# Ledger of designs, part 95: designed miniproteins, single chains, continued (5)

Each design is a single chain, and the fold is of that chain. pLDDT is the mean over its residues in the fold that is shown.

## One batch from the design tools (miniprotein)

Design m19303
Fold by ESMFold2-Fast:
Structure m19303 (fold): chain A 65 residues (1-65)
Amino acid sequence: SMTEEQKEEAVKKILEAVPSLSEDQARKIVRDYEQNGLPTPEELQKRFGLSREEALLIQRILSSI
């Protein structure tokens, strides 16, 4: 499982990359990653209304943790 520090870092990086997301949405992305592993870009696009570019940026951030 992720530490609280790792979760906060991931949330901050996601919000920096995709400022249109709310903090709650970014936290949900990180929680879903911790529980279910790396989401597909298609899942991120459908769930959060993200572009493919934004979804790929989030995947890259999550993969670096």
Scores: mean pLDDT 86

Design m19304
Fold by ESMFold2-Fast:
Parts: structure tokens; sequence; C-alpha cells
Structure m19304 (fold): chain A 65 residues (1-65)
């Protein structure tokens, strides 16, 4: 994952999958850790893309259930 668009898409897919996965909490935690790591590296726009993607993926999956 090297672009903001790729990071957002990855996080969206992970968040979407997490809602129905038995390990969903662990998946969400891993996505959150990645966003924090990106912030520490100074890649703030990509960190925000990860957080946004995760949130939208989770919300979309919940709306479909």
Amino acid sequence: IETKEEAEEWAYEAGYKAVTDKNGAAILAAVDIEAVALDIEGREEMAEAVRRGKKEGVEKAKKEL
C-alpha cells in the first residue's frame, strides 16, 4: 500500500469484512494500529485515509445487515 487511495480501499475492505468476521475486533485493532504507525511516520493524509476507509466500510456493512 503506497497511495492514499490504496490505503483507503484496503481499510474499507478490512472494515467491511470485520463486521461479519468472528475476529472482527482484532481486524479493526490492526487497522487502527496501521493508522497510528502512518501518523508516527508523518504520513498523516494516508493515516486519515485509513481511518476514513475503515469507518465507511464498517458503516456500509452494518447498513446491509
Scores: mean pLDDT 82

Design m19305
Fold by ESMFold2-Fast:
Structure m19305 (fold): chain A 123 residues (1-123)
Amino acid sequence: MSEELKLAEELRKKVRELIANQKPVTKEFVDILAELLSKLFPKSMLEKMRKLVETMINDPEKAEEAARQFAAMASLYVHLKKDEIPEELQYAIINAVTLLAEDIIKNPELGKYFLEKLKEKIK
């Protein structure tokens, strides 16, 4: 199994646990997601995601729209790569990004943590 598939399965388990227990996303979840995104997405896409996350943290009036764009961008990219990315990995990314976007709106500190992880991966 590729490293990406291992990360996706870990992410899927975390998503299921969070939904079943109605718990917010954790720093461990963010670490797994950031690693997976860094392996699958080009640096240009990660940079666009970084800017959207900065908007979500710093601009309350634009935060909801930025969150929708962030989730939509990830979904569009995995759809465009559907023949290159296994279906299980596609769903893991889409579900994880959607949950993270929702939780960042409620907790900007989580957004700051994810932003720092994205910056590390873009360098």
Scores: mean pLDDT 79

Design m19306
Fold by ESMFold2-Fast:
Structure m19306 (fold): chain A 85 residues (1-85)
Amino acid sequence: MKKKEELEEKLKEAREKGDLEAEADYLFELGKVYEEEGKLEEAAKYYEEAHELYAKVLGPDHPKAREAFEKLVEIGVKQLKEAVT
């Protein structure tokens, strides 16, 4: 999917520039793409990285950090439900 490739390229550029907030934004968007594809393990990885980076740069109580954490919890719940059914 073209959007996924675009986000991966933008993530690389943000990392090269040291733009930590933009890096976290692209990690969060990649998490959403993988979640939409049903790839919950990959989605969890990206949401976790986005949450850690948002918490480090903006603080753990920032709305962006909280949203990434909520997404990570949602994915964990989905993974648990799939494991028991």
Scores: mean pLDDT 81

Design m19307
Fold by ESMFold2-Fast:
Structure m19307 (fold): chain A 75 residues (1-75)
Amino acid sequence: MSPSERERRAAIMISSLGLVLAANRFNESLGLPKEVDLVEYTRELIEEVGLSDEEALEAVKDMVPEIQEAVRKAL
């Protein structure tokens, strides 16, 4: 995979995970259950974008700990 293609796929993954996390946190702030299992969603997303385990971990290294843990658990 080219560096630019890897960066593009990483950006898609980061954006998607950020949106899901924001939605889950918003629901929790209202006392509502989170409807999306972040770990399972992350697993499906990694398969969809076609990143390797190392590439997925590298892509989220600067994200919040909750997202980093979701990626580690998904692998």
Scores: mean pLDDT 80

Design m19308
Fold by ESMFold2-Fast:
Structure m19308 (fold): chain A 65 residues (1-65)
Amino acid sequence: MKQKLVSQLAALGIYGVSLGTVKIKIEGDEVIIYYKEDDEKAKEAAEELKKLAEELGIKVKEVVL
């Protein structure tokens, strides 16, 4: 169940993040989002992904490059 939700969130993130430079990695039941500090569109996409993860009860970790 948790793994399926994480995969669905990652797929939605990739689909929505095509406008910015964001890389997504799934590790266990966590979603890790990578983006450059100077990329405003990637930051906005990362914030949207965090909100979606909170709604689904999934933990998100941000890695700023």
Scores: mean pLDDT 66

Design m19309
Fold by ESMFold2-Fast:
Order: sequence, then structure tokens, then C-alpha cells
Structure m19309 (fold): chain A 60 residues (1-60)
Amino acid sequence: AKKVTLSVVAPASTPAEELVARLLAAGKERGLEVDEASITVEDTVLAGAPVRKASAVATE
């Protein structure tokens, strides 16, 4: 099975728990097994706007 990185971004005001839930839902919809221990959440800037990004490793 191939390992891939999943990422979702939302406005910086989005709760981290909501962003993690979106990440897990996206992985499940694509038939991927998300490694919950790999989940990271960071606040960053994308195209000049403040955003919150969640990332995880998943297995196809």
C-alpha cells in the first residue's frame, strides 16, 4: 500500500478539532487509512491570508 500526505486548510479562526474532523472525513471518503498519531495542526499564511492547516500521513 502507498503512503500519502493529506492536508486541509481553513481560515485561522477555524477550531483545530473541526479541521482534524474534516481531514479524517476526507481520508475516509477516499478509502485511505489515516494515521491519527501523525496528525499535525499549524497556523500559517497562504496567499497572504492567515490559515490553519491540518496534515496527516495516510495509507492507500
Scores: mean pLDDT 80

Design m19310
Fold by ESMFold2-Fast:
Formats: C-alpha cells, structure tokens, sequence
Structure m19310 (fold): chain A 77 residues (1-77)
C-alpha cells in the first residue's frame, strides 16, 4: 500500500539553474525538499535516457517536473 497521500512539485528557472522543489504528504506527515541543478546537468541526464532535450531551460524544467510527478503518481497507485 502507498503511504503517499499528496505530492506537489514546482520548478523555478534562474538563468542556467533550475530549482526543483517537492512537498510529499504521507500517512506519517509531510516532508519538503529542494535541489538546485544546472540546466546543462538536467539536459545531459535526459539525453542519457534517450529523452529529447527541450529547446529552453523552462521547457526542460517542465519536462523534469512532469517526470517527477509521473513517478509520484505511480507510487500513489
């Protein structure tokens, strides 16, 4: 059974850096975390998995956010 009740992800673009923030609500309470990575590092990660790299840092941030949200939804199901 999944212990995750809710998952929120946000992505903020600041020049060549992307800050990913996530809040996870579980049956045991809520947790928040954030990580700042370069757009270049995220682009390299996507390319290593055979995923087309978006043309802009904003599109890259949205693509990563969508992947994280999809993974969280899989954990909820």
Amino acid sequence: ASDVLAFEVSAEVAGDEITLSARVETTQGSRSFSETVSAEELAAELASHGIPVPATAEALAEAVKALVEAQAQASLA
Scores: mean pLDDT 72

Design m19311
Fold by ESMFold2-Fast:
Structure m19311 (fold): chain A 90 residues (1-90)
Amino acid sequence: MSPEEAIERAQRLRARLKEVLDTLMENQDKIPKEEYEEELKRLRELGNKLEELIDKVESGEISPEEAEKLLEELEKELKELEERVRELIS
């Protein structure tokens, strides 16, 4: 994977994180306060990991292979977060 492909993939994840945030905010009244706060915390932590990955790719601190692995882990965590949020608003 090229650094450019890694950044584009990370930008798609950033867009998906925003969609999850928007969904949580729009459905705040449907979600118990404790669960809402826990998912917001997870979303912030995932967002921070994504920004760190982008910075490391742009600076050349990580190999393309390491970037691919970290992106796969972030995509998995985001998918699990998306599924939990869907359950909470159902």
Scores: mean pLDDT 85

Design m19312
Fold by ESMFold2-Fast:
Structure m19312 (fold): chain A 68 residues (1-68)
Amino acid sequence: MREASLLVSKGVGHAIRGIGERLDKNPNLEEIKKSAEETVKLFEEAAKLTGDKSIAEQGKKIADLILK
């Protein structure tokens, strides 16, 4: 559980960076995409570690919001 919490925290960190890049005066679309992909991967790792698929679903929803 502690390891899964660290993975979620890292995923949220990537999501914040992606949102920050979107709000920048000159947004970098590649960095936004990479942040979304890393968020999904980290949440999927946390979901696999805990056996809770809802964590992976939340990661995908967050990534979709970053990419919009």
Scores: mean pLDDT 80

Design m19313
Fold by ESMFold2-Fast:
Structure m19313 (fold): chain A 60 residues (1-60)
Amino acid sequence: SASLEELKRLKETLKKNIAFYEQLKAKYADNPRQVAALQKAIDGNKEQIKSIEEIIKKLS
């Protein structure tokens, strides 16, 4: 099982990835296919954060 510190680090990495993808969405604003792919990545990372928060709850 992952340690609490590893889960916290993963959560912070996912938050940074979301921020990066939001910047890329602004860069590719004229490309709806790229924007859609980036939004899917953002949504996926948000769901992973939610899952990590539930695991932290169980370990706390």
Scores: mean pLDDT 86

Design m19314
Fold by ESMFold2-Fast:
Structure m19314 (fold): chain A 78 residues (1-78)
Amino acid sequence: ADPALLARAREALAEAEAQRAAIEEEIKRLAPERAEELIARLEATLAAARAALAANDPARAYQILADFQKELAKAAGL
């Protein structure tokens, strides 16, 4: 495994988890009609990223987080 990628993936997940409440509020602001769905997907995304890091798969953890960011951008009309 790439130790630099593993460290960056851990940082990205830790930041996402620390910002979870703020991300939930942003989802409610940008996509109120989809808020419950997107918040549930956020929780599933964080759980899946944690599982990938526990399996020492930082590339998978990054992909999971990146896919969710793309979904948020689309929901916001970006």
Scores: mean pLDDT 80

Design m19315
Fold by ESMFold2-Fast:
Structure m19315 (fold): chain A 80 residues (1-80)
Amino acid sequence: SRRARLLRAAHRVLTGEESQAEAARREGVSRAAVTRTVAALEAGDAELWKAFEEEFGYPALELLVERGVKALVEAVEKVL
């Protein structure tokens, strides 16, 4: 489905595996749709979080926490 393609693209972006443009090309979706899906997952969209868990077998919150920790480490390293 289109939702599954958007979730796979967003997953690759959130894991740092691909850019939004690369993930959009791989899944055959628009970059704007990937950007919106990533933003909705980061905002805690309940329906998307449920769909994410159904697609990948783990909670979206787990990925977002890991990404947040990575971003914090990178921000600290840029100040040092």
Scores: mean pLDDT 82

Design m19316
Fold by ESMFold2-Fast:
Structure m19316 (fold): chain A 93 residues (1-93)
Amino acid sequence: MEKELQEAIAYIETLDEAAQREAARALLAVARTLPATIEKHKNMSEEEKKKLLQLIEALRRLAETLRRNGGDEEAVAAALALAEAAKAEIEKL
């Protein structure tokens, strides 16, 4: 995961402003699937829970990278809020 995340961050840093805005919107679209994914997997194993938390942390780090590099602020803020809510819900399981 860390290598894939570092590669994704490096790729985002090469994008122009328009492409970074599109990346932020794509990230928001992924983040919007989190509530439904958690609902379907309420009985997930401890290992699956750990993996999903790692994916949510990766999503947060990608969103923060887009925020720093001129991504769509509203899309980034919404994606971060969804990621934080998803983390809290998983931690209650």
Scores: mean pLDDT 77

Design m19317
Fold by ESMFold2-Fast:
Structure m19317 (fold): chain A 71 residues (1-71)
Amino acid sequence: ADVEALARELAAVLSTLPREEQEALAALPDEEKPDVILSTVPLPSALRRRFRALPPADQVAVVRRAFELLR
């Protein structure tokens, strides 16, 4: 999976959230972010499927990179 491409798509979705929600998500441990994002953020179905198909380590890498891109 292309971690950078998925991170850019995820960052674009996260950037549409209210600032308070972005800050709450950013404050979570990186290891917890994938599950919280999947349960609380309305991801496009194609992005959700690709993200869920990743191994846990790659999900964390995508999320970490997405939050770097938000700053």
Scores: mean pLDDT 84

Design m19318
Fold by ESMFold2-Fast:
Structure m19318 (fold): chain A 67 residues (1-67)
Amino acid sequence: SLRDQIRQLSQEAQAALAAGDFDAAQAHIDRLEALLRESSGADAVYIAVELVRLRRQLAQRQAQEQA
């Protein structure tokens, strides 16, 4: 299902961030952004919320690596 795909991509992005693999994390985020563009209603809201969290975490992790 679409919700299972969103959940899996979010989990894979989180795992990549935890591993310090920012390229892999960005690839999973890009896939969620692609799904968002093709989604509407409640699914679009759910993806948007996950993207806000993941983008924030990616930015925070990248800032830590630059410090």
Scores: mean pLDDT 83

Design m19319
Fold by ESMFold2-Fast:
Structure m19319 (fold): chain A 72 residues (1-72)
Amino acid sequence: DLAARLAEAAAALGEPVSLEEARRLVEEALAAGVSEAELRARIDTALAVQRALAAGDLERAREILAAARAAR
């Protein structure tokens, strides 16, 4: 469920959104032409960066961001 993943990512980044708001944001992104795969990849990247930062691993966070940038 992309909405549940987005809500989890937002909470982890310190800007929590409700599941209903996350669902609306996902629907808006899909309506704007963002693919489910792209949206999932962005959410997964945000969660991975947050986990690295929470662990104090700034180098790993940088590597994840660089890989995401190179993939576009």
Scores: mean pLDDT 75

Design m19320
Fold by ESMFold2-Fast:
Structure m19320 (fold): chain A 88 residues (1-88)
Amino acid sequence: SAVDQLRQAGRLIRQGNYDDAARLIQQAARQLRRRGDTRAARLMQQAARQIRQGNYRVAAMLLDRAADLLRDPRVRRQVRDTARVIRR
């Protein structure tokens, strides 16, 4: 699920494995887009690209904006948690 992918992404960020975390965020975004969360998914995909470029502050901002657009409180919480971890 998108929730499980985002939890794993948070763990990878804590381990310093940013590339694998970005891939999982992109996978979660694809699942959310299929469910109609198109705007949130685009912001998450942009955040993943920013993570790969080392722009962690911008990535966290994009994830917080994506969370605000999500209706599912479990997914919203996981996106915010991921933003908090990457923001440091």
Scores: mean pLDDT 89

Design m19321
Fold by ESMFold2-Fast:
Structure m19321 (fold): chain A 66 residues (1-66)
Amino acid sequence: SKEETIKRILEDMEEIAKEDPSYQPLLEKFKEAIKNNDQEKLSEILSEITDARADRIQKEVEKLKK
């Protein structure tokens, strides 16, 4: 479901920020973008993350558009 997809995306993003606290500000922006359903902002934020999980999260975000 969309809710399960959002939960998984947020869990992955929180884990990335936990492992590298420099991503904490991007995590906060990401949570706000999800709340606002701002797909372009979600993609922009993910493009700033150099973790391999960001590419997989990006594909999950694309599924949220439909």
Scores: mean pLDDT 79

Design m19322
Fold by ESMFold2-Fast:
Structure m19322 (fold): chain A 116 residues (1-116)
Amino acid sequence: MSEKEKILDTELKRLKESKYLVDQILHLASLIYEAIRLVMENAPDEVIEYAVEKLREAKELFKDLFSPEQLAAFDRLIEAVENRAPLDVLLQTARDFYRALGAPGLGDMLVAELRA
């Protein structure tokens, strides 16, 4: 397992072990950040596929908590990562997802970190 795959596993584990929704949402932001960074760094296809798998596992954890609209926004983000979408598309899908969650400020912070 690569160093990058270990980071993804760590963030998903933290998300699974979090007992509070706010903590879960913050660890989800960290997982999304790492996945988008892998696309930006032109990581190998196997590593991108691994990141997509971890994002889909995270989606299952929120399936009963998120609305159909929120889940659809998350699916668009996952598909953008899987398809190695251009950075502007990745950033927009992240903003759209956090806007759907009612947390547009967290989406803007995530985008700012990715542009740094």
Scores: mean pLDDT 84

Design m19323
Fold by ESMFold2-Fast:
Structure m19323 (fold): chain A 95 residues (1-95)
Amino acid sequence: EKEKLNEEVREKMEKGYEENKKIAEDVKANPKEFKKYVFEPVTFVDSENKPFTFRVVGYHKDGKFVFYVELENVSEEEKKAAEEAKKLVEEEIKA
């Protein structure tokens, strides 16, 4: 039963990886285009078997790719840290 749960998590991660790979290929094809990329969310389980969702959001600007992560079903402190990282990335893109 633990093996089955691990297989389901792996399948979700592999699907997210393939979809994210297509986005990464688009970034490489258009290196000077300013564009926002929202990667597919990937769900993990923590040490208490509680699911949490990890999503990468990135911006491509002038041949640079900058990103932050969005977290769901995590502590308020972790959520706030991720939101502060988002603000730093948005400031870098606007500068």
Scores: mean pLDDT 65

Design m19324
Fold by ESMFold2-Fast:
Structure m19324 (fold): chain A 66 residues (1-66)
Amino acid sequence: MSLEELAAKLAEEVAKEAMTRREAVSSEQIVERAGERASEILSEEEAKKVTEYARKAVSPGVLRPA
């Protein structure tokens, strides 16, 4: 799995968990939480890359109802 795929997966999981817990989160909070999860399993350097990819994954409109 690439870091880009991992970032997208972590951002999606964070968003789904927030919805399940009925928690209001911003796109930036989703990116931050995805980065925190990456830092638990990866080095600090890799976690920074995951955070950058997560920002791209949660770009405006991606998590919008349609």
Scores: mean pLDDT 72

Design m19325
Fold by ESMFold2-Fast:
Structure m19325 (fold): chain A 70 residues (1-70)
Amino acid sequence: SSIITTLQKQLDDLQTELNSLPNPSPLLKNKLASAQEDLENLKAKENPSIEDYIYVLSSLEDIRVELAKL
């Protein structure tokens, strides 16, 4: 699905950005790991709702905003 592909790309981009930092925040690493687990759970779900996608997207947006503050 295009939505899953988009979420995966956003997650991968955030992981790359975090890994490029000289001293990556353990808090942000944990948030990103949780978002990745949530995305994997979403991929395994047979009938995901729009709210399930929004939840993952919101988690990724939170991480993006926190990274932008650094």
Scores: mean pLDDT 85

Design m19326
Fold by ESMFold2-Fast:
Structure m19326 (fold): chain A 86 residues (1-86)
Amino acid sequence: SEEDLEKAFKFFDKNGDGVITMLELAEVVKQLNLNVTPSQIAMAFTLADKNGDGVIDYEEFPELLALLSRLSGQDVLKKILELSKK
């Protein structure tokens, strides 16, 4: 849902600047214990960054989640929402 995506985006956006940096993505991958390599993190980030500005905005975020879920074999959105409640 839109509410779930907003909640997940804010979980990644550690400083509240409205974009996700590579450092914030790496921190979330650590927090979630995702089975992805640094190279896979970089690949997911660059593939989701459709406008090439070096950050992930809210429009690009769903693809980033989908790529991380595919690479890790885990439902990343669901994992974030579970951790956000507990």
Scores: mean pLDDT 81

Design m19327
Fold by ESMFold2-Fast:
Structure m19327 (fold): chain A 60 residues (1-60)
Amino acid sequence: ASPAEQELERAVFAQDVARIEALLREDPSLAPLARKAVEFLRSVGRDDLAARVEAALAEL
């Protein structure tokens, strides 16, 4: 995986949505991984964070 993909995975497990949003703005090719992050955040009950990631994806 690219360094950007690894950084996104770290941000997802840390639930650092501000960093996920920043990474998506810098590299929109991360969108498929960010969509998986939305599913993960919902699975752990963080619908608030999932909604923020979805909003960032909608702006791409």
Scores: mean pLDDT 82

Design m19328
Fold by ESMFold2-Fast:
Structure m19328 (fold): chain A 96 residues (1-96)
Amino acid sequence: DIKLSNTPEQKEMIAEVEKILASIKPPLSAEQKKEILDNVLKALEAIEKKDYETAMKHIKKAAQILKDAGYPKQAGLLELVLSVPIALALMKEALE
């Protein structure tokens, strides 16, 4: 068993990313999917640590793999989905 993130919010973000990847036809290679998911997991871990610069770096790397594979729309959607927890965290820090 791969020890994935234990927070409900991170599990939800992973599920949304997997849904995006499942929408891609023809499907990505197993290697491309793994590299995207590895970068997504690293981004979510960085968000939990409040290291938003590292999180954005990994989000950008995952999105670039999709762009290079010919899926710029899915890359943009991935960046939007993963930017939401960062935006919410930054807004909370600014308002509280």
Scores: mean pLDDT 78

Design m19329
Fold by ESMFold2-Fast:
Parts: C-alpha cells; structure tokens; sequence
Structure m19329 (fold): chain A 84 residues (1-84)
C-alpha cells in the first residue's frame, strides 16, 4: 500500500521533469506491488512513454494515483486500459 503510493507520487514528479522512462519504471513497480497483471503494467508504461507531452504523462499518472489512494483498484485498472 504505502510503498506503491510513494512510487506513484515519485512517478508524477519524474514525469513533470520530462523523465518519462524513470516515471514509467516507478509506475510499473507500484502496479506490481498492488497486484496488477503484467499486461496492465505494460499498458500503463506504454501510455506514459507514448504521451504527447510530459504534462499529459503526469496527468495520466495522477489519475492512477487518485484511484489507488481511494482504494478503487478495479477503476484504476480500467482507467489504465482506457488511456492506453
């Protein structure tokens, strides 16, 4: 729980700095800790790496973070798949 949330918050900061590969890795680690499938984690990574801008990558990760903080893990998975 707590470690995954810290990784997602770090990923938002990294994305805002334009460090999209590092942000994607942090999100992958967080999603694995939360028990998400490899397919969902890869979808999130691709969404981040193919984002039109650092701002849009950060906004995507913030959306995931909000749903995870709320304990809405099924909605977080759907959000990732809808934004891939």
Amino acid sequence: GEEALRLLREAVRLAKEGKLREAARAVMRALKLLGFSLATALAAMRAILSAPSAEEAAAFIEGVLRLVEAGRLEEAEQYILDNY
Scores: mean pLDDT 88

Design m19330
Fold by ESMFold2-Fast:
Structure m19330 (fold): chain A 69 residues (1-69)
Amino acid sequence: MEVTYKDATFDAGTTLKDIVEHKAKELGKSVEDIEIPGPGQKIEYKGVEIPVPGSGIHGSIGSSPGTTG
């Protein structure tokens, strides 16, 4: 299944790793070359700002793909 956020479509259950991997492929780089922002930061993917999940963070509303309350 897929979820649409703003102008981007993400698979249900898309993780930060999936986003980073896709971005790495788009840029022609390896995942190891992509810097993963820390918890509470945001990563821009296809024009959509996605909050980086992390321990101690709750409230992933508005920009988190595959999250359901």
Scores: mean pLDDT 57

Design m19331
Fold by ESMFold2-Fast:
Formats: C-alpha cells, structure tokens, sequence
Structure m19331 (fold): chain A 79 residues (1-79)
C-alpha cells in the first residue's frame, strides 16, 4: 500500500544520500521514516497474513539495523 511503500521509498533515498555524503542527519531522517513505517505495519497488521507480516517486519528490521550501523561508523570516524 502507498501508506507503507511511499515512506519506505523516501527512507531508501535518504539512506543512500546519507551514506554517500556521510550525513548523520539524513541517516536519522531515514531511520525515523523506517521506524514510523514499522509502526504503520503493526497498526495495519490485521490486513496481512501472518507470513506477510513476518516478512515485512523482518525486511524493515534489517533496513533499520543497516542505518544504525552506518550512523555508528560515521560517529566512529569523527573521533
């Protein structure tokens, strides 16, 4: 759905730009969008099969972890 797909697409664009520019602010914006999308998926959980829900949450958690790792790398480089 657009309510899930649009913030994921926006978050991906912000993540790509943040990685390229080593910009923590852009990465934090991407993280916020993915976290909000996770909340949306959980709110809409009854519209998914258990299998679809698990897959969507797994994929989203992976993206969140990747963003957090990139933020940590940039912070380490600033020291």
Amino acid sequence: SAEIEQPLKQGEQLFEQGVKEKDISLLQQALQLYQQTRDTILRLRRTFTPEELEKKLSELNKKIQEIEEEIAKIKKEEE
Scores: mean pLDDT 84

Design m19332
Fold by ESMFold2-Fast:
Structure m19332 (fold): chain A 112 residues (1-112)
Amino acid sequence: MERELLREKSGSDPARRISVTAKVYRDAEGRLILEITITGEDVAARDPAFLDAIGLLLEAIAHIRAGDYAAADAALERAALSPSMREVMELVREAVEEGVEEIHIDVSVREA
């Protein structure tokens, strides 16, 4: 089934070697779908700071979905996100506020 890509935002943290991409789709039935892809380089996969950052991103997404934006902001501050990654999380918030029906999260660690 073809999905229409409505919005896309990407951000990266070179110090922690992580990248995040958020995409908002509309399916054939008119439902909004949010796809979040978090990727890490092999070195970052062995760094506790990488796993902590992923955990805080997932915590923030859960709080956004629950409508607890204050708790989401606290998790993002603890994650110490780059400005570009913060922009991705703002797109996530906007999509949830627009009534996204499905959220797909893919976490991919690239090994050597």
Scores: mean pLDDT 77

Design m19333
Fold by ESMFold2-Fast:
Structure m19333 (fold): chain A 85 residues (1-85)
Amino acid sequence: KNELIRKLNEMALALARQSLAAYKAGDYETAQEFSKLAGELGRIARQLAEGQITPEEALERALKIIDEASKHAPELAEEMRKLLS
């Protein structure tokens, strides 16, 4: 529960940092995509913390976001999967 919320927020921060790095490199399309995925992970963490979704639902949604991130950053996606272990 609290551990999962922490991990979701850590993953959101990692994606936000990737978004900033892409933006600084002039890759605005990739920056926007990572920013969107970071926002979604943050919302999942918040909904879980507020009891609006179950841990099982949070994990399912997080895995879908990791799958989407893997299209652009497969190494980061692998790190995020390990965080959920």
Scores: mean pLDDT 83

Design m19334
Fold by ESMFold2-Fast:
Structure m19334 (fold): chain A 86 residues (1-86)
Amino acid sequence: SIVLNEEEEKKLEKALKLYEKKTGKEITDLRRAVILSLLELFLEKGGVENVSFEEALEYLKKEGLDDLSEEEYKIIFEAVKEALEE
């Protein structure tokens, strides 16, 4: 697993806030774990352009984080991408 530095921790916080803004839903342990795991995947692959939504879903399934709706995964994927692109 990737150890987040201070800048990466700020990107995580931004992704969490974007999810709350887009959905109005609370950050559960599972939602936080999915957001963190996708952030780590994007950072390891060297950018948001290097990870497809399908690749992200396969990664989350391997991590045991595949118990959300497809709509929620799409929103989380978009929120993490937006956080990293700013």
Scores: mean pLDDT 82

Design m19335
Fold by ESMFold2-Fast:
Structure m19335 (fold): chain A 91 residues (1-91)
Amino acid sequence: MERRIEILARVYELAGASPEVARKLAERVLEEIERVVATGDREAIERMIRELATFIEAFAGVEPERARELARAIVEGDLERAEELVRELEE
């Protein structure tokens, strides 16, 4: 399983999704993230980061600063940082 899908699935599980549903949602969102990032459009990438951060804050109960940091790490592919942040939230 790709590390990015695992990280996104863990975020959806924190938001209350079952493991199976979380994985399906993670796969769909990763496809959209990869599409947006492939454009090289920084404005579109920053919108994606904000949208993902808003979701994490609202549905996973994460503080705004942490939600933004996690969303940025996921979208920009900083997988080590994203895994660290998700682990902190799962404590």
Scores: mean pLDDT 83

Design m19336
Fold by ESMFold2-Fast:
Structure m19336 (fold): chain A 71 residues (1-71)
Amino acid sequence: SMEEKIDRLVERALAEYEKLLAEHPDLPFEQIAIRVARSLVEEAEKEGLSQDEIDTALRRFAERLRAMRAA
């Protein structure tokens, strides 16, 4: 389903964010988040998601990042 596809994209983006954060301790987290968000958009476009669905994935990714930083 589209819901499962969006969830999978967001989970992969979060895993990539954590990996890059660990590999690049000298980079600001915002720079890493932007890089990962761009990769998420590219992958979603390749998988045929509409702009509204891409926006949904980006919003969920941003919400999950905010929650992680608040913990």
Scores: mean pLDDT 87

Design m19337
Fold by ESMFold2-Fast:
Structure m19337 (fold): chain A 91 residues (1-91)
Amino acid sequence: VPLTPEQRALIERAIEKAHEGMKALDAGDYETAAKYFREAADLLRATGHPGAISAAGAFENAAKYAEKGDVRQAAIYTTAGLLIAVGLLLD
């Protein structure tokens, strides 16, 4: 099932937010990282697409671990969310 133009735009914006979250995480700004990961999750949920909703779950976990200062777990979940989101754009 091809993405609608609206779904594609939301997923692209979510990927941008996730990259901002990763930059904040690398800088030790865990509150800002969590904010961006939650914004990514919200954009992905707004698509209503099952695959995007799965990626949203990964970014919610990334935000949770970022708030705890667990950089390793936050990075793992961010990578999982990005792999799903980018995969949707490539199909």
Scores: mean pLDDT 90

